Designed miniproteins, single chains, continued (3). Designs and how they scored, part 115

Each design is a single chain, and the fold is of that chain. pLDDT is the mean over its residues in the fold that is shown.

## One batch from the design tools (miniprotein)

Design m11821
Fold by ESMFold2-Fast:
Structure m11821 (fold): chain A 69 residues (1-69)
Amino acid sequence: AAAAQARHDRLGELNVPAVKAASKAFKETLAKYGDDPAGEEKAINDASTAAKGELARQREQWAADERRR
């Protein structure tokens, strides 16, 4: 647990907003399902979706900036 948290924090220090979005979604989904093992799978899926959404937002922002230059 502590090692996983430290690893996640290190990735966050690399200024990867997608990692932070994934961590937030994971924690929020786990809080909803409590001790249900299905909640862990759902949390992983929600974290993946949040990370992909943030990366897509960053790509669109980059493309928009390029179109203006």
Scores: mean pLDDT 70

Design m11822
Fold by ESMFold2-Fast:
Structure m11822 (fold): chain A 58 residues (1-58)
Amino acid sequence: MKLARAVKDFENSHPAFLSLKKGEIVEILKEVNEDFVLVRSLKTGKEGYVGKSLLEEL
């Protein structure tokens, strides 16, 4: 399981994107392209896209 941490708060109104709080841990499910990954929040179980620049791999 590949884990990452959000480096800052990220809020998004689009349903395809996941909103994260700084320090929140996510599982990387798929690398979609060079800029975006599909992740699952370990806190909420929700899935969505997040920019790679918002994540630090653990």
Scores: mean pLDDT 80

Design m11823
Fold by ESMFold2-Fast:
Structure m11823 (fold): chain A 64 residues (1-64)
Amino acid sequence: SLVGHVARAGVDYEAKTPEELSLKKGDLVLVEEEVDENWVLARSLATGETGLVPKSVLESTAPA
């Protein structure tokens, strides 16, 4: 589960709808909600914008 955790964009992602969030590789997001099996609602830490992102573009930033 990624909810309440910071995740990093592993790849660039371009929003296809106004509800989606565009990300660049290396961007950090706070995962606010898991919407379904493939999508999360995330907040960009760089811009403060919130939007839907595919889970496949995010990777965990869990401490080593």
Scores: mean pLDDT 78

Design m11824
Fold by ESMFold2-Fast:
Structure m11824 (fold): chain A 69 residues (1-69)
Amino acid sequence: SKEYYIEQLKTLKEWLDKNRHLFKDPEKVESLKKRIDELIRKIEAGEVTPEQAAEELKRLTDEVFELAS
């Protein structure tokens, strides 16, 4: 459901805020947070399918953890 993806995106954003010290570039953290907020907006507006939301969530999650290492 769309509610599931919004919850996962909010959780990812909270993880970024709690783990800012793992990132070398603060601007990349802020960029990731903006992309998360935009995806939440698109999901709430019905502008993306659940499949597209899942794909974007995976991309954002992968990028977050790559940048945190």
Scores: mean pLDDT 85

Design m11825
Fold by ESMFold2-Fast:
Structure m11825 (fold): chain A 153 residues (1-153)
Amino acid sequence: NVTYYILLGDIEKYEEELEKLKKAQPELAAYLEEKGLSLLLLEFVGTVKALERLSPTQLEALLLYAEGLEYIKRKDYEKALEKFKKALELDPSMLWVNLALAYVYLQLKKYEEAQEYYNLFQEKLPVEAIPNEGLKEVVKKIEEELKKAGLEV
């Protein structure tokens, strides 16, 4: 999982781990490049056969999510927000979009909206059920910033 490095602001480590994923799955990387798809999809799809199981709407939601992460790398938080909202409108089941929205709203100093999207994430995936330490570190940073703003989380 490399997407959490973007949310942590560790762009160098994100690019290093993305190049490792590209080397581990060269056929999927070449397929995504040929189709003009974001290489960020390597993290979510893992195989061409997983892409073939997505509905057109779920694929479009996943593309908008990947574009939103590229806007975070550029610190264009307003465009990241637009892309993540559209992704969530197309696929409301994308729990990690709520965590990305909470992060973007914190960068915009919109603490109440950041707390709302953070709570929507936690209702579906409690912190204890988070499968990786890098995603727990993103969650912990969001909680620390919301607590510094005087919000209960």
Scores: mean pLDDT 87

Design m11826
Fold by ESMFold2-Fast:
Structure m11826 (fold): chain A 93 residues (1-93)
Amino acid sequence: MEKTEELIRAAREGNLEQVDRLLAEGADVNKVDKEKNPNELIGDEDGRTALHLAAENGNKEVIERLRAAGADPYALDKEGKTAEEIRKENGIE
């Protein structure tokens, strides 16, 4: 029943339909990712929310939906970066 981890994965994949469904089912938009696993070969930073992962992958519609659902745009990952800083560093509008 961990809808929040599914939300984080949907945001990472840019799947707006799944993001909408999971938010409607009560997924915690501000929870940090627990799916970080050595098997996934992603960077070694923890503490990222769905908003951080959406910003990293450049999905503007998912970013806007998560913010509308109450995502904290000032939440810091373990590098001390906000989702908006990640988006701008990647040149995403």
Scores: mean pLDDT 69

Design m11827
Fold by ESMFold2-Fast:
Structure m11827 (fold): chain A 118 residues (1-118)
Amino acid sequence: VADELVLAATLGDLEKVKELAPLAPNAVDDDGYTALTRAAAAGDVEVVRALLEAGALDPGGKGLILAAATGHVEVVELLLADPRTDPTGKDEKGKTALELAKEHGHEEVVEVLTKALA
């Protein structure tokens, strides 16, 4: 079930995500990624929204970090709108979403994150 939800999220299969997410919204794949982190990295706003509505969490801001590193502004805004998201979370190298957005030149993501942290 975990692998099927993560695969559906990775492929952008919104209908399957809506079906499976309520059963195990925070299940991880073999690489330690959740459906939320995969969808956030892919920039799939509708899948991210469906996962958050099903109770998916972004502990430590891993999904926010991946969305910021990839320049997915709408996903960054959606995750920041969830009060359970930690915008100051750090990756394995000690970098925040804001630092990664700056390093990759995602100026619109930098603006959104800077306003959220003010």
Scores: mean pLDDT 80

Design m11828
Fold by ESMFold2-Fast:
Structure m11828 (fold): chain A 70 residues (1-70)
Amino acid sequence: SELHEAAEKGDFEKVKELIKQGANIEERDEEYGLTPLHLALGNGHLEIVEYLLKEREKRGYDVTSESDII
């Protein structure tokens, strides 16, 4: 998804815009099977990681851990 691409590339402004539009933070991309948070973390985009964690909390998501469910 666009959120996955923005998180992977480090496009912080695009990440903020997509979240503002109601993008699903927990969505797994079909190309990678990862969440946007995983892509941001894997690519060292710490500002995006911090932002996504705060947005997950605002949406009532649990931030304790992410497990792969196939």
Scores: mean pLDDT 72

Design m11829
Fold by ESMFold2-Fast:
Structure m11829 (fold): chain A 111 residues (1-111)
Amino acid sequence: SKKEELGKKLLMAAKEGDLEKVKELLEKGADVNYKDSSYGATPLHLAAQYGDLELVELLLKNGADVNAVTTTEEGLSPLDLAKKNTSEEKEKIVELLLKNGADENAKKKEL
């Protein structure tokens, strides 16, 4: 379906850090909270994991679920993945997620 195609393209653009492509896909009606079929990861999970502050900001502005969790047994949030990244923007991303309602106690961050 068009929604599924847009969602898959959105995940790929987020993984690549392609801010302009993410913006275009969201304007075309891509689901900002689209989940991948393997881990249930959203675009926000990927942006947080790769330390892309501008992409995190764009996704949150477009209604990204700050407390979305992966379908893995650990149930990882974007905040959990942000804390694991090694970018210089890590602390800014963590702060931004917390300002937008991330619950650091919603899921275990280890295991």
Scores: mean pLDDT 84

Design m11830
Fold by ESMFold2-Fast:
Structure m11830 (fold): chain A 60 residues (1-60)
Amino acid sequence: RDEELFRRFDLDGDGVITAEELKTVLEGQGLNYTDEEVRSMIKVVDKDGDGVVDREEFLS
């Protein structure tokens, strides 16, 4: 389920996915993105709000 995926990205369990958490997960998969690239990925989903992806944005 998508909710399970969200928990895997939400490493700190704070209910949002930060750029640092996303980068850590991606690096664990062998994907080497820059901090700015990861931040851009978040902004695509977050629509320039909080700079993080919350559960609702992720599941939408």
Scores: mean pLDDT 68

Design m11831
Fold by ESMFold2-Fast:
Structure m11831 (fold): chain A 111 residues (1-111)
Amino acid sequence: MSDLNTRLLAAAEAGNLDEVKTLVAAGADINAKDKDGRTALHLAVLSITTTHAKNAEQVIVYLLESGADVNAQDNAGRTALYLPFFLGKYAVAAGLVGLLKELGKTYKKAP
């Protein structure tokens, strides 16, 4: 994995929008996966779901607008949008569904 891809995943998990933008502009793969098959979108959704990071929503919007695959599956077959349902955070799941409708995206609930 390139250093840029590793840094992109870390920035997305931290909700650091400015670093995410810089790394994508530098050529980081928007759909790069970590050791668990998780993309930057998975990590941003996990961050908002577990830590309630205020900037994670802005990172999610940027990733989706930049071509992040909303249907990408981790090694357990879970999409980023399935993570809130799996973790019992239904309010976060509803918010993300609303966000995707506004962005004109489709999603899958299950692997």
Scores: mean pLDDT 75

Design m11832
Fold by ESMFold2-Fast:
Structure m11832 (fold): chain A 102 residues (1-102)
Amino acid sequence: MTELDKELLKAAREGKVEKVKELLAKGADVNAHVEDEEYPNRATPLMLASLYGHKEIVEILLANGADVNAANADGYTPLDAAKVGGHEEIVEILLKNGADPN
């Protein structure tokens, strides 16, 4: 895991659309597993963007090959994150991109 992967996680959590695009263009791993202070169990950028309601970042990550069904160490998926955050539009986007509803 590179410094770019850690910055991608932070940008996805903080809703920094332009920074996400920049980091992906520089070769950050869209499926990076990193520990976050909020979720110290190998959270992915897609999980954090989904949890915090950053729809445009969710769409960018999926367009760059993010695994829609990637689970963290606890089995927590991006779909679970969107549901916990109450982001119905992101739930619909994830389901349309192949997220398992159950």
Scores: mean pLDDT 80

Design m11833
Fold by ESMFold2-Fast:
Structure m11833 (fold): chain A 151 residues (1-151)
Amino acid sequence: LSAGVKEALAYFEKRTPVQFIPTEEEGVYRVVIPVPGTYNYGQDFRVIELPEGTVVRGIDGRELPHSDPSFVPQPGVLGPIVVDTPNAYDVIIPTFGDYAEDLYLALYELGLALGLRGSTDPNALMYPVFDPSRTEPSQEDLDQLESLYGP
């Protein structure tokens, strides 16, 4: 995994009770949400980094450039970027070969896979316009994380 994707995994582990436990298969993580007083059920996420210059299709089936705002899921859309082999357990992350761009996309796609919804706040991490300077959660992103994974 790229440095950006590794930082995105560590980012969510630091701010939520979510743990990404590496499996014996490269890029496959068991997602564990330790809820006090309940049995944890694990969901395995396969983190797939697409190589730089890979053409990705939007949910409408059109080929999109990685920097096009329509490449990023719209507010209220549930689920990660759809590629020709959709799997509910696959977290598909396009890579640009740039640390900040790779980090931003990894944070966004992992956020969606963890159940965060797209935001209408242009300062939110989950705002559906590509902006690699946006690497900190807004209050809306934090409120969503607390609502999903709070005590």
Scores: mean pLDDT 62

Design m11834
Fold by ESMFold2-Fast:
Structure m11834 (fold): chain A 112 residues (1-112)
Amino acid sequence: AVVVTQSPASVTAAVGSTVTINATLSQAVPSEAGVSWFQQRPGQLPELLIYNTSTRAPGVRDRFSGSGSGTTFSLTISNLELSDSAVYYALDTSREPVSRGQGTTLTVSSTA
């Protein structure tokens, strides 16, 4: 399996700010494939945000964006809301078995 490493492991950010979560893969993703990003709120199942590196899932707001290629990928969340507090996971779905990062815990606060 491919090793997926996310950074940072945890981040606290203010409402209205922007955060970027990075994922580094031990093997390059083929150019025709991409990384997926999931959001998991406490006590809930993970929900798909982004697939094929930069394509938003249906119903996902435009303040979520994905980018990257090869071994380096990013999820950027702009104009943060309190409801964005969750664990975010990067997945390499380009090969079997599917590999998942350790997760990044985002805490959004009403103050910096």
Scores: mean pLDDT 83

Design m11835
Fold by ESMFold2-Fast:
Structure m11835 (fold): chain A 72 residues (1-72)
Amino acid sequence: ELKEKILKLIGEILRLIGDILDLERELKEAEEKGDEEKVKEIKEEIKKLEEELKKKLEELKKLDEELKKLFG
């Protein structure tokens, strides 16, 4: 139930963090090469993933409040 939903959401969050870190590494390489167009593209991709991460973190907060109601 709630516990399994939390574990699944944590897994999704960790995957998003991994994807963001991979893009941050690519961003650094593009910046070092002076590839301004690629820098712009990667920044836009990171922004999209950060918004997805924010949504999942908000879901996790809601689940934490539900846990507080059950166990608090």
Scores: mean pLDDT 83

Design m11836
Fold by ESMFold2-Fast:
Structure m11836 (fold): chain A 85 residues (1-85)
Amino acid sequence: MFSEEELEILKKAFKKFDKDGDGTLDEQEFLAFLINLGFEDTLTEENFKELMKKVDKDGDGKLDFEEFLELVKLLNVDISKLEQL
């Protein structure tokens, strides 16, 4: 589970990539997030779509903050890298 401090870091990262300000990340915004974390060379289209299907519980093609947290956990993202975004 994420600590309160880690959740604050994750919220700041989420808001930084939520360019539309709608409280969700679309597929393009989420791809930009992963690229900034260095996943560009390792993330395949198939892997990305599988991750989206697992966490996009609303089926709207967008990730809310909770779905974003699940993807961060699945990817085992280093939270210290998020502080630099």
Scores: mean pLDDT 73

Design m11837
Fold by ESMFold2-Fast:
Structure m11837 (fold): chain A 83 residues (1-83)
Amino acid sequence: MKILSEEEALALYNAPNKFVVALYDYEAKTPEELSFKKGERFFLLAAPFKNEDGNYYFEVQSLKTGETGLVPASYIVLVDEAR
């Protein structure tokens, strides 16, 4: 279940930090996750989400398909600027 944090909303509002880039190809293991290729860009939607295993995920939207889902934090890099 998605939880938006106030901190994430303020970061998107005050700082241009809306893009993440894939470091590696990834195949979704669950329906909650997105499959992607290295170098694909995503739009950050919500605060970092921590699953029951303690792993951080980011909720993102694919710039290719508009599909939303979870990506593992270890497979992406947060971009400082959205340009």
Scores: mean pLDDT 65

Design m11838
Fold by ESMFold2-Fast:
Structure m11838 (fold): chain A 68 residues (1-68)
Amino acid sequence: KEAFSDFDADGNGTVASRALVQVVMRSLGQNPTDAELQDMIREVDADGNGTIDFPEFLTLMARVMRDS
């Protein structure tokens, strides 16, 4: 619940990809290493600019939920 604020970092419909990945992994009970976290960020944020738009976030969540 308090992590929701970090999930919606700048409040204009974009979220930091690092914060997003961390929140999702923690929600799944995962405890990734820095290397694993970096690999996941690269997979979901190919541009590497550190942000994900809301539509991209929905696509990511749909992908994760299919597995979970």
Scores: mean pLDDT 59

Design m11839
Fold by ESMFold2-Fast:
Structure m11839 (fold): chain A 150 residues (1-150)
Amino acid sequence: MVEIREAKREDLPAINKIIQEANARLGLAPLSLEELERLLNSPSATVLVAEVDGEVVGVGILVEVDPANKTARIVALAVRESYRGKGIGRKLLKALEEEARKRGMEKITLFVPASDTKAIRFYERQGFEKVGTYENADGGKTVYEFEKEL
């Protein structure tokens, strides 16, 4: 059964591996273990994992980026390749949306590489709208900003 829970310090190696594999596929900069440990210990961040049979198979990370305008950002959402297509990413996203609402956030933003047509279609199907385009971002790539009201 797929469980969504808060990440523990013990999950950091699995989280790091999942994010590294996702970022390498897109040619994105790696998120360091030190950065992940800072996010896990941050009161303005939420780190969720998807677990199957005691194995961490997905991760979602939310950060409060503009508390004055009640805006949070998804900074990572990844699922291990062998576990994709099973609705796990949708369960993680819904749990991050619920956590954002509990924190009094009214809006979620995220960035996606313009080349990741699969992630774009995933977020559009979850009710996110494209609100921005940033050229020469993240290693000279075009990045789209998506937004959703909660």
Scores: mean pLDDT 89

Design m11840
Fold by ESMFold2-Fast:
Structure m11840 (fold): chain A 154 residues (1-154)
Amino acid sequence: MEKAEELLREGEKLAKEGKLDEALKLYEEALELLIKELGKGHIKVMEALNNLAKLYAKQGKLDEAFELYMEVLSTLSVKLAAPEELLGLKPGSPEYKEFLEVVARALRNAGELLEKQGKTEEAKRLYALADRVLSGENLDETAEELQRLLRELE
């Protein structure tokens, strides 16, 4: 864990310095370690994939960024429907709030990508989903609407 979190922090720093290809390598190495230790569906893997997608979008690799956001959002939509059962997260706990912030961040970043592709109405739907996720209300209905939107985008 500690080594993957170090690589992610260094990659984020390089990405802020505009060293996008060096940042990419550190995110890929961190992602391999996180997948090996935690498994592919773990929330920290989804955060690393979301940061990698944002890095591809900064390089102008919009299709690669889109594929990674679709993978992240598909995985998170299943967890959002039943966060207590699937993650053991108690409603209103710090960890539950952190989970909702990760989902809302992924939705906003995917919305920003769709706006760059001229898909403005789909982007608005992702932003409205991000705001509902942060309310913590009707997360099942929010997850179903997200899963419907993801199928319309394939």
Scores: mean pLDDT 93

Design m11841
Fold by ESMFold2-Fast:
Structure m11841 (fold): chain A 99 residues (1-99)
Amino acid sequence: VEEAEALLVKGKYEEAIKLAEEELAKDPNNWRALEVLGQAYLALGKPEEAIEYYKKALEIAGEDHVGVQLNLAAAYLAAGKKEEAKEYIDKALESIKKS
């Protein structure tokens, strides 16, 4: 995923999407590729699509994965879904407190 992440940093969101999709075709359980897809779609102003990719990433990475929980909260905020965003922020805080 390092190459797809580098494309995100450069603002090449559609190229990052293509690479992440290729990575998922090779390994459907690559949750980091799903995170790249979420980040790219969020940057392109498509927060609803970002939410779906982050949900899939959380299923694979584990429901207590703080980084994915926070990314999902950011996508919900961008979609105007403040209640759902708060739920994932609260889950991330609880995950941190338990460790």
Scores: mean pLDDT 82

Design m11842
Fold by ESMFold2-Fast:
Structure m11842 (fold): chain A 79 residues (1-79)
Amino acid sequence: MSPEELAQLAADTARKGIDQGKTDLIKQQARDLAKYASSQGIDDAADYFNQAVKALENGDNDTAVEYLYKGVLLITEAL
């Protein structure tokens, strides 16, 4: 699976979770991904995941899904 395919799958999964009222679960997953990315030295991905959390806290679900896509793309390209 390409990095782009993995990033799109993550974005689609997050969108589905948000639509199903699981926003708190998606926020927690984004926080966990930010910690993981930071632990791997992928600071740009960690920043995107932290921005996704802030967007979700503000109810900006579209922006959050975009940041989750970008974070997963960077993490999969770096590994």
Scores: mean pLDDT 87

Design m11843
Fold by ESMFold2-Fast:
Structure m11843 (fold): chain A 67 residues (1-67)
Amino acid sequence: MQELRDAFRRFDKDGNGTLDTAELGLLMHSLGQNPRSGELEDMIREVDADGNGTIDFPEFVTLMSRR
């Protein structure tokens, strides 16, 4: 759990508690994951209720628990 929190914090460059698609992609690669273009967008849509293209930490943890 701390590893996910530390990784999320590293890629949250603005400190606003959210990651966009590009930042999430880089984080996933840093964790040894390699989502294809459509897969990454699909995963974000599953947890992003507002459709703004970003995810917060609880949504990110939910997303990672599916992998």
Scores: mean pLDDT 71

Design m11844
Fold by ESMFold2-Fast:
Structure m11844 (fold): chain A 155 residues (1-155)
Amino acid sequence: DLLEKLEKIIEEEDRLFATGLLGAALQEAYAAGDLAAVDQVIDAALTLGLVDEATAERMRALTDVDERLRLLYAAVLGADEDTSLDDLVARMRERLGELGKEREELLKQLSPEKQQEVRKLIGERRYNLLRELAALVPVLQPLLEEWEKRKAELS
């Protein structure tokens, strides 16, 4: 089923999108010295099922942002936890590119009306995910406000 294959790809893209947002939020929280925001990022990753409880506990025990990012990205990618941060970032980018290409190839098999419907659904899913994450991790609030501003301009 073409739609089932699209749904699976979109679900994986959403997972990687959320991971990227939380990674950015973690770096921002660390730069600000906001330890509460670091805990909020780890709790959000656990709530979304991006990491398990054991990984979340390990992330909380660390003080280095790069080691926390490495554990987060390794868990999301199902990679060896000894994989370097640079290699994990490269794998995230490669996987996002692969998923995007597969999605576009499948979309071309749908009518123009169905393509527009799916693209609108993807936009709504990303917005809802960002809104949920900004509620859990307030450091993402400026990004949500920028998205809302762009959405208002398109209305």
Scores: mean pLDDT 87

Design m11845
Fold by ESMFold2-Fast:
Structure m11845 (fold): chain A 89 residues (1-89)
Amino acid sequence: DELGKKLLEAAKAGDVEEAKKLIEEGADVNYKDENGNTALHLAAKEGDLELLNLGGDVNAKDKNGKTPLDLAKEEGDFATAAYLSKLVK
């Protein structure tokens, strides 16, 4: 899916407006790359709180069983990890 791939690239770049546009055009917010990463995984790794608010499954696991919260903790981003902890029920 071209839209899903573009959404992941926008998430990596921190391009919130492009990510919003792609979702409005029908991109699957839960689209996974070859490693099982969703846009939320990439936003958590980059610490982009505005991208984390675009929706998607905060409990999604990558190929290594890691959630977006796990990736934020691995990056040492305390603020992003605290934000994601509030979204996990």
Scores: mean pLDDT 80

Design m11846
Fold by ESMFold2-Fast:
Structure m11846 (fold): chain A 77 residues (1-77)
Amino acid sequence: LFEEAEKLLEEAKEAYIKGDYEKAIELATKAIELIDKYLKENPNLSEEEKNRLNALKTSAEYIKFEAEEKLEKEKAA
């Protein structure tokens, strides 16, 4: 799961750098949903695992926010 979430986050970052903000939002959203589902299905995760997943989720939320902001600026230009 960590590897899958990290992969989605890395792909979202790549899409953002390439200017594909719609794809960056899609990939970041998938990472967030994957992490949320796993946390709900696995309430007995260690504190270390929960902290790592929450950190990945925060990073994905940040990329999604940045990509959304860029899309709005492009529409305004």
Scores: mean pLDDT 80

Design m11847
Fold by ESMFold2-Fast:
Structure m11847 (fold): chain A 65 residues (1-65)
Amino acid sequence: DKKEREREIENKILEILRENPGYVSQAEIAERIGLSRSTVSRHLKKLEEEGLVETKPGVGSRLVR
């Protein structure tokens, strides 16, 4: 199920961000999950729209606090 797979990816991203108090680059997230940077970017955009993640262009993403 594509929707379930996307949610699993989002949960993995959130877990990585919880382990790091600062910004995590899209490249690092992609490497840790084993996905392309473009795929990670798409999921980060959805998490940002949900208000769970904050992204700084050229820096990375972190959890909204």
Scores: mean pLDDT 80

Design m11848
Fold by ESMFold2-Fast:
Structure m11848 (fold): chain A 60 residues (1-60)
Amino acid sequence: MKGLYEATKDQPALGPTFLAFKKGDLLEVKEVVNENFVLATNLKTGETGYVGISFLKKLE
């Protein structure tokens, strides 16, 4: 699951550990944490944090 993904929904900052993003933002997945979460960087903001896998669409 490492690679470039598109956010399918908006997510505000939910504390210090979860990544904030907008629908359509490009997220680079760095690591798979578990079945529900990845560690990703929002390429628009440069911020890194946890993202729910259900929010991600893989880019071809």
Scores: mean pLDDT 78

Design m11849
Fold by ESMFold2-Fast:
Structure m11849 (fold): chain A 124 residues (1-124)
Amino acid sequence: GDTPLHLAARAGDLETVRRLLAEGADVMAKNELGNTPLHLAARAGHLEVVELLLATPGADVMAKDVSGYTPLHLAARAGHLEVVELLLATPGADVNAKDALGRTPLDLAREAGHEEVVAVLEAA
């Protein structure tokens, strides 16, 4: 199920995310769809929450959900340019990671018509 950290990350509630992490919440907890809090924050475009989660020890920028989506796949599909740029700047990020259907973040951005995200991913 969704942990309190999943719900706060999806909502963009930065102060609740900060408090839960300070209380020892598992930054790598996966819900039934295999989503970490980072997946949900990236999908929703909550830049400051993404920054905080990535700065937390144990965070995996390359975590895959049940569909093979990384946080970068979800941000790219949703067109969240600033989140895409932050994830690309993160050490260990693989811009060419493939989902369960063999699609990269670039493929998902193109399919969704997010031209600025496409340009950033092509330059990476």
Scores: mean pLDDT 91

Design m11850
Fold by ESMFold2-Fast:
Structure m11850 (fold): chain A 108 residues (1-108)
Amino acid sequence: MLSIEEAERLAKKYVEEGKTDEAAEIYLQLGNYYLSLGKYDEAIKWYEKAIEVAKDPALKARAYTNLGIAYLKKGDYEKAISYFRKALEVDPDNERAKKLLEEAEKKL
């Protein structure tokens, strides 16, 4: 398993080489790691980087959904709703994003 620093360096190298979806996958994994630790602000930073470099709509939808989860866990329901809606704009049939959107709306 790569260290966090090695993963970050590899992702930056992939961006420089034009391998932007491969970089987005690494950024998404870094976000998921910090989300699992309860480090929501750090997770958000990595998901935002994944969205910036991803060209694949499926990767963008996954990053938006996970960004919404991070805000939901922080209690920022309005931002969570916004990101789940962005995930559905990219992937309208995403059942996970639909379910999470309904959950977040019930918290308001």
Scores: mean pLDDT 88

Design m11851
Fold by ESMFold2-Fast:
Structure m11851 (fold): chain A 65 residues (1-65)
Amino acid sequence: SVDAQEAALAKRFRDAVLEAKDLDEITKVSQEFAPEFAALARERRATLTDPADAPIHGGEYGKAK
């Protein structure tokens, strides 16, 4: 599930931050993980949003043209 993937990424992110020695390394780690967290956040929002509010949803993609 999205929640499980988010938790797994959070754990990897935390481990990477703890391995970082300097603030610069922490910043780099944050930048590397940011797109993955952003993608999961978008997927999570889509899950919480009712299908009626979403422009596309799964197999409904492109059927309305």
Scores: mean pLDDT 68

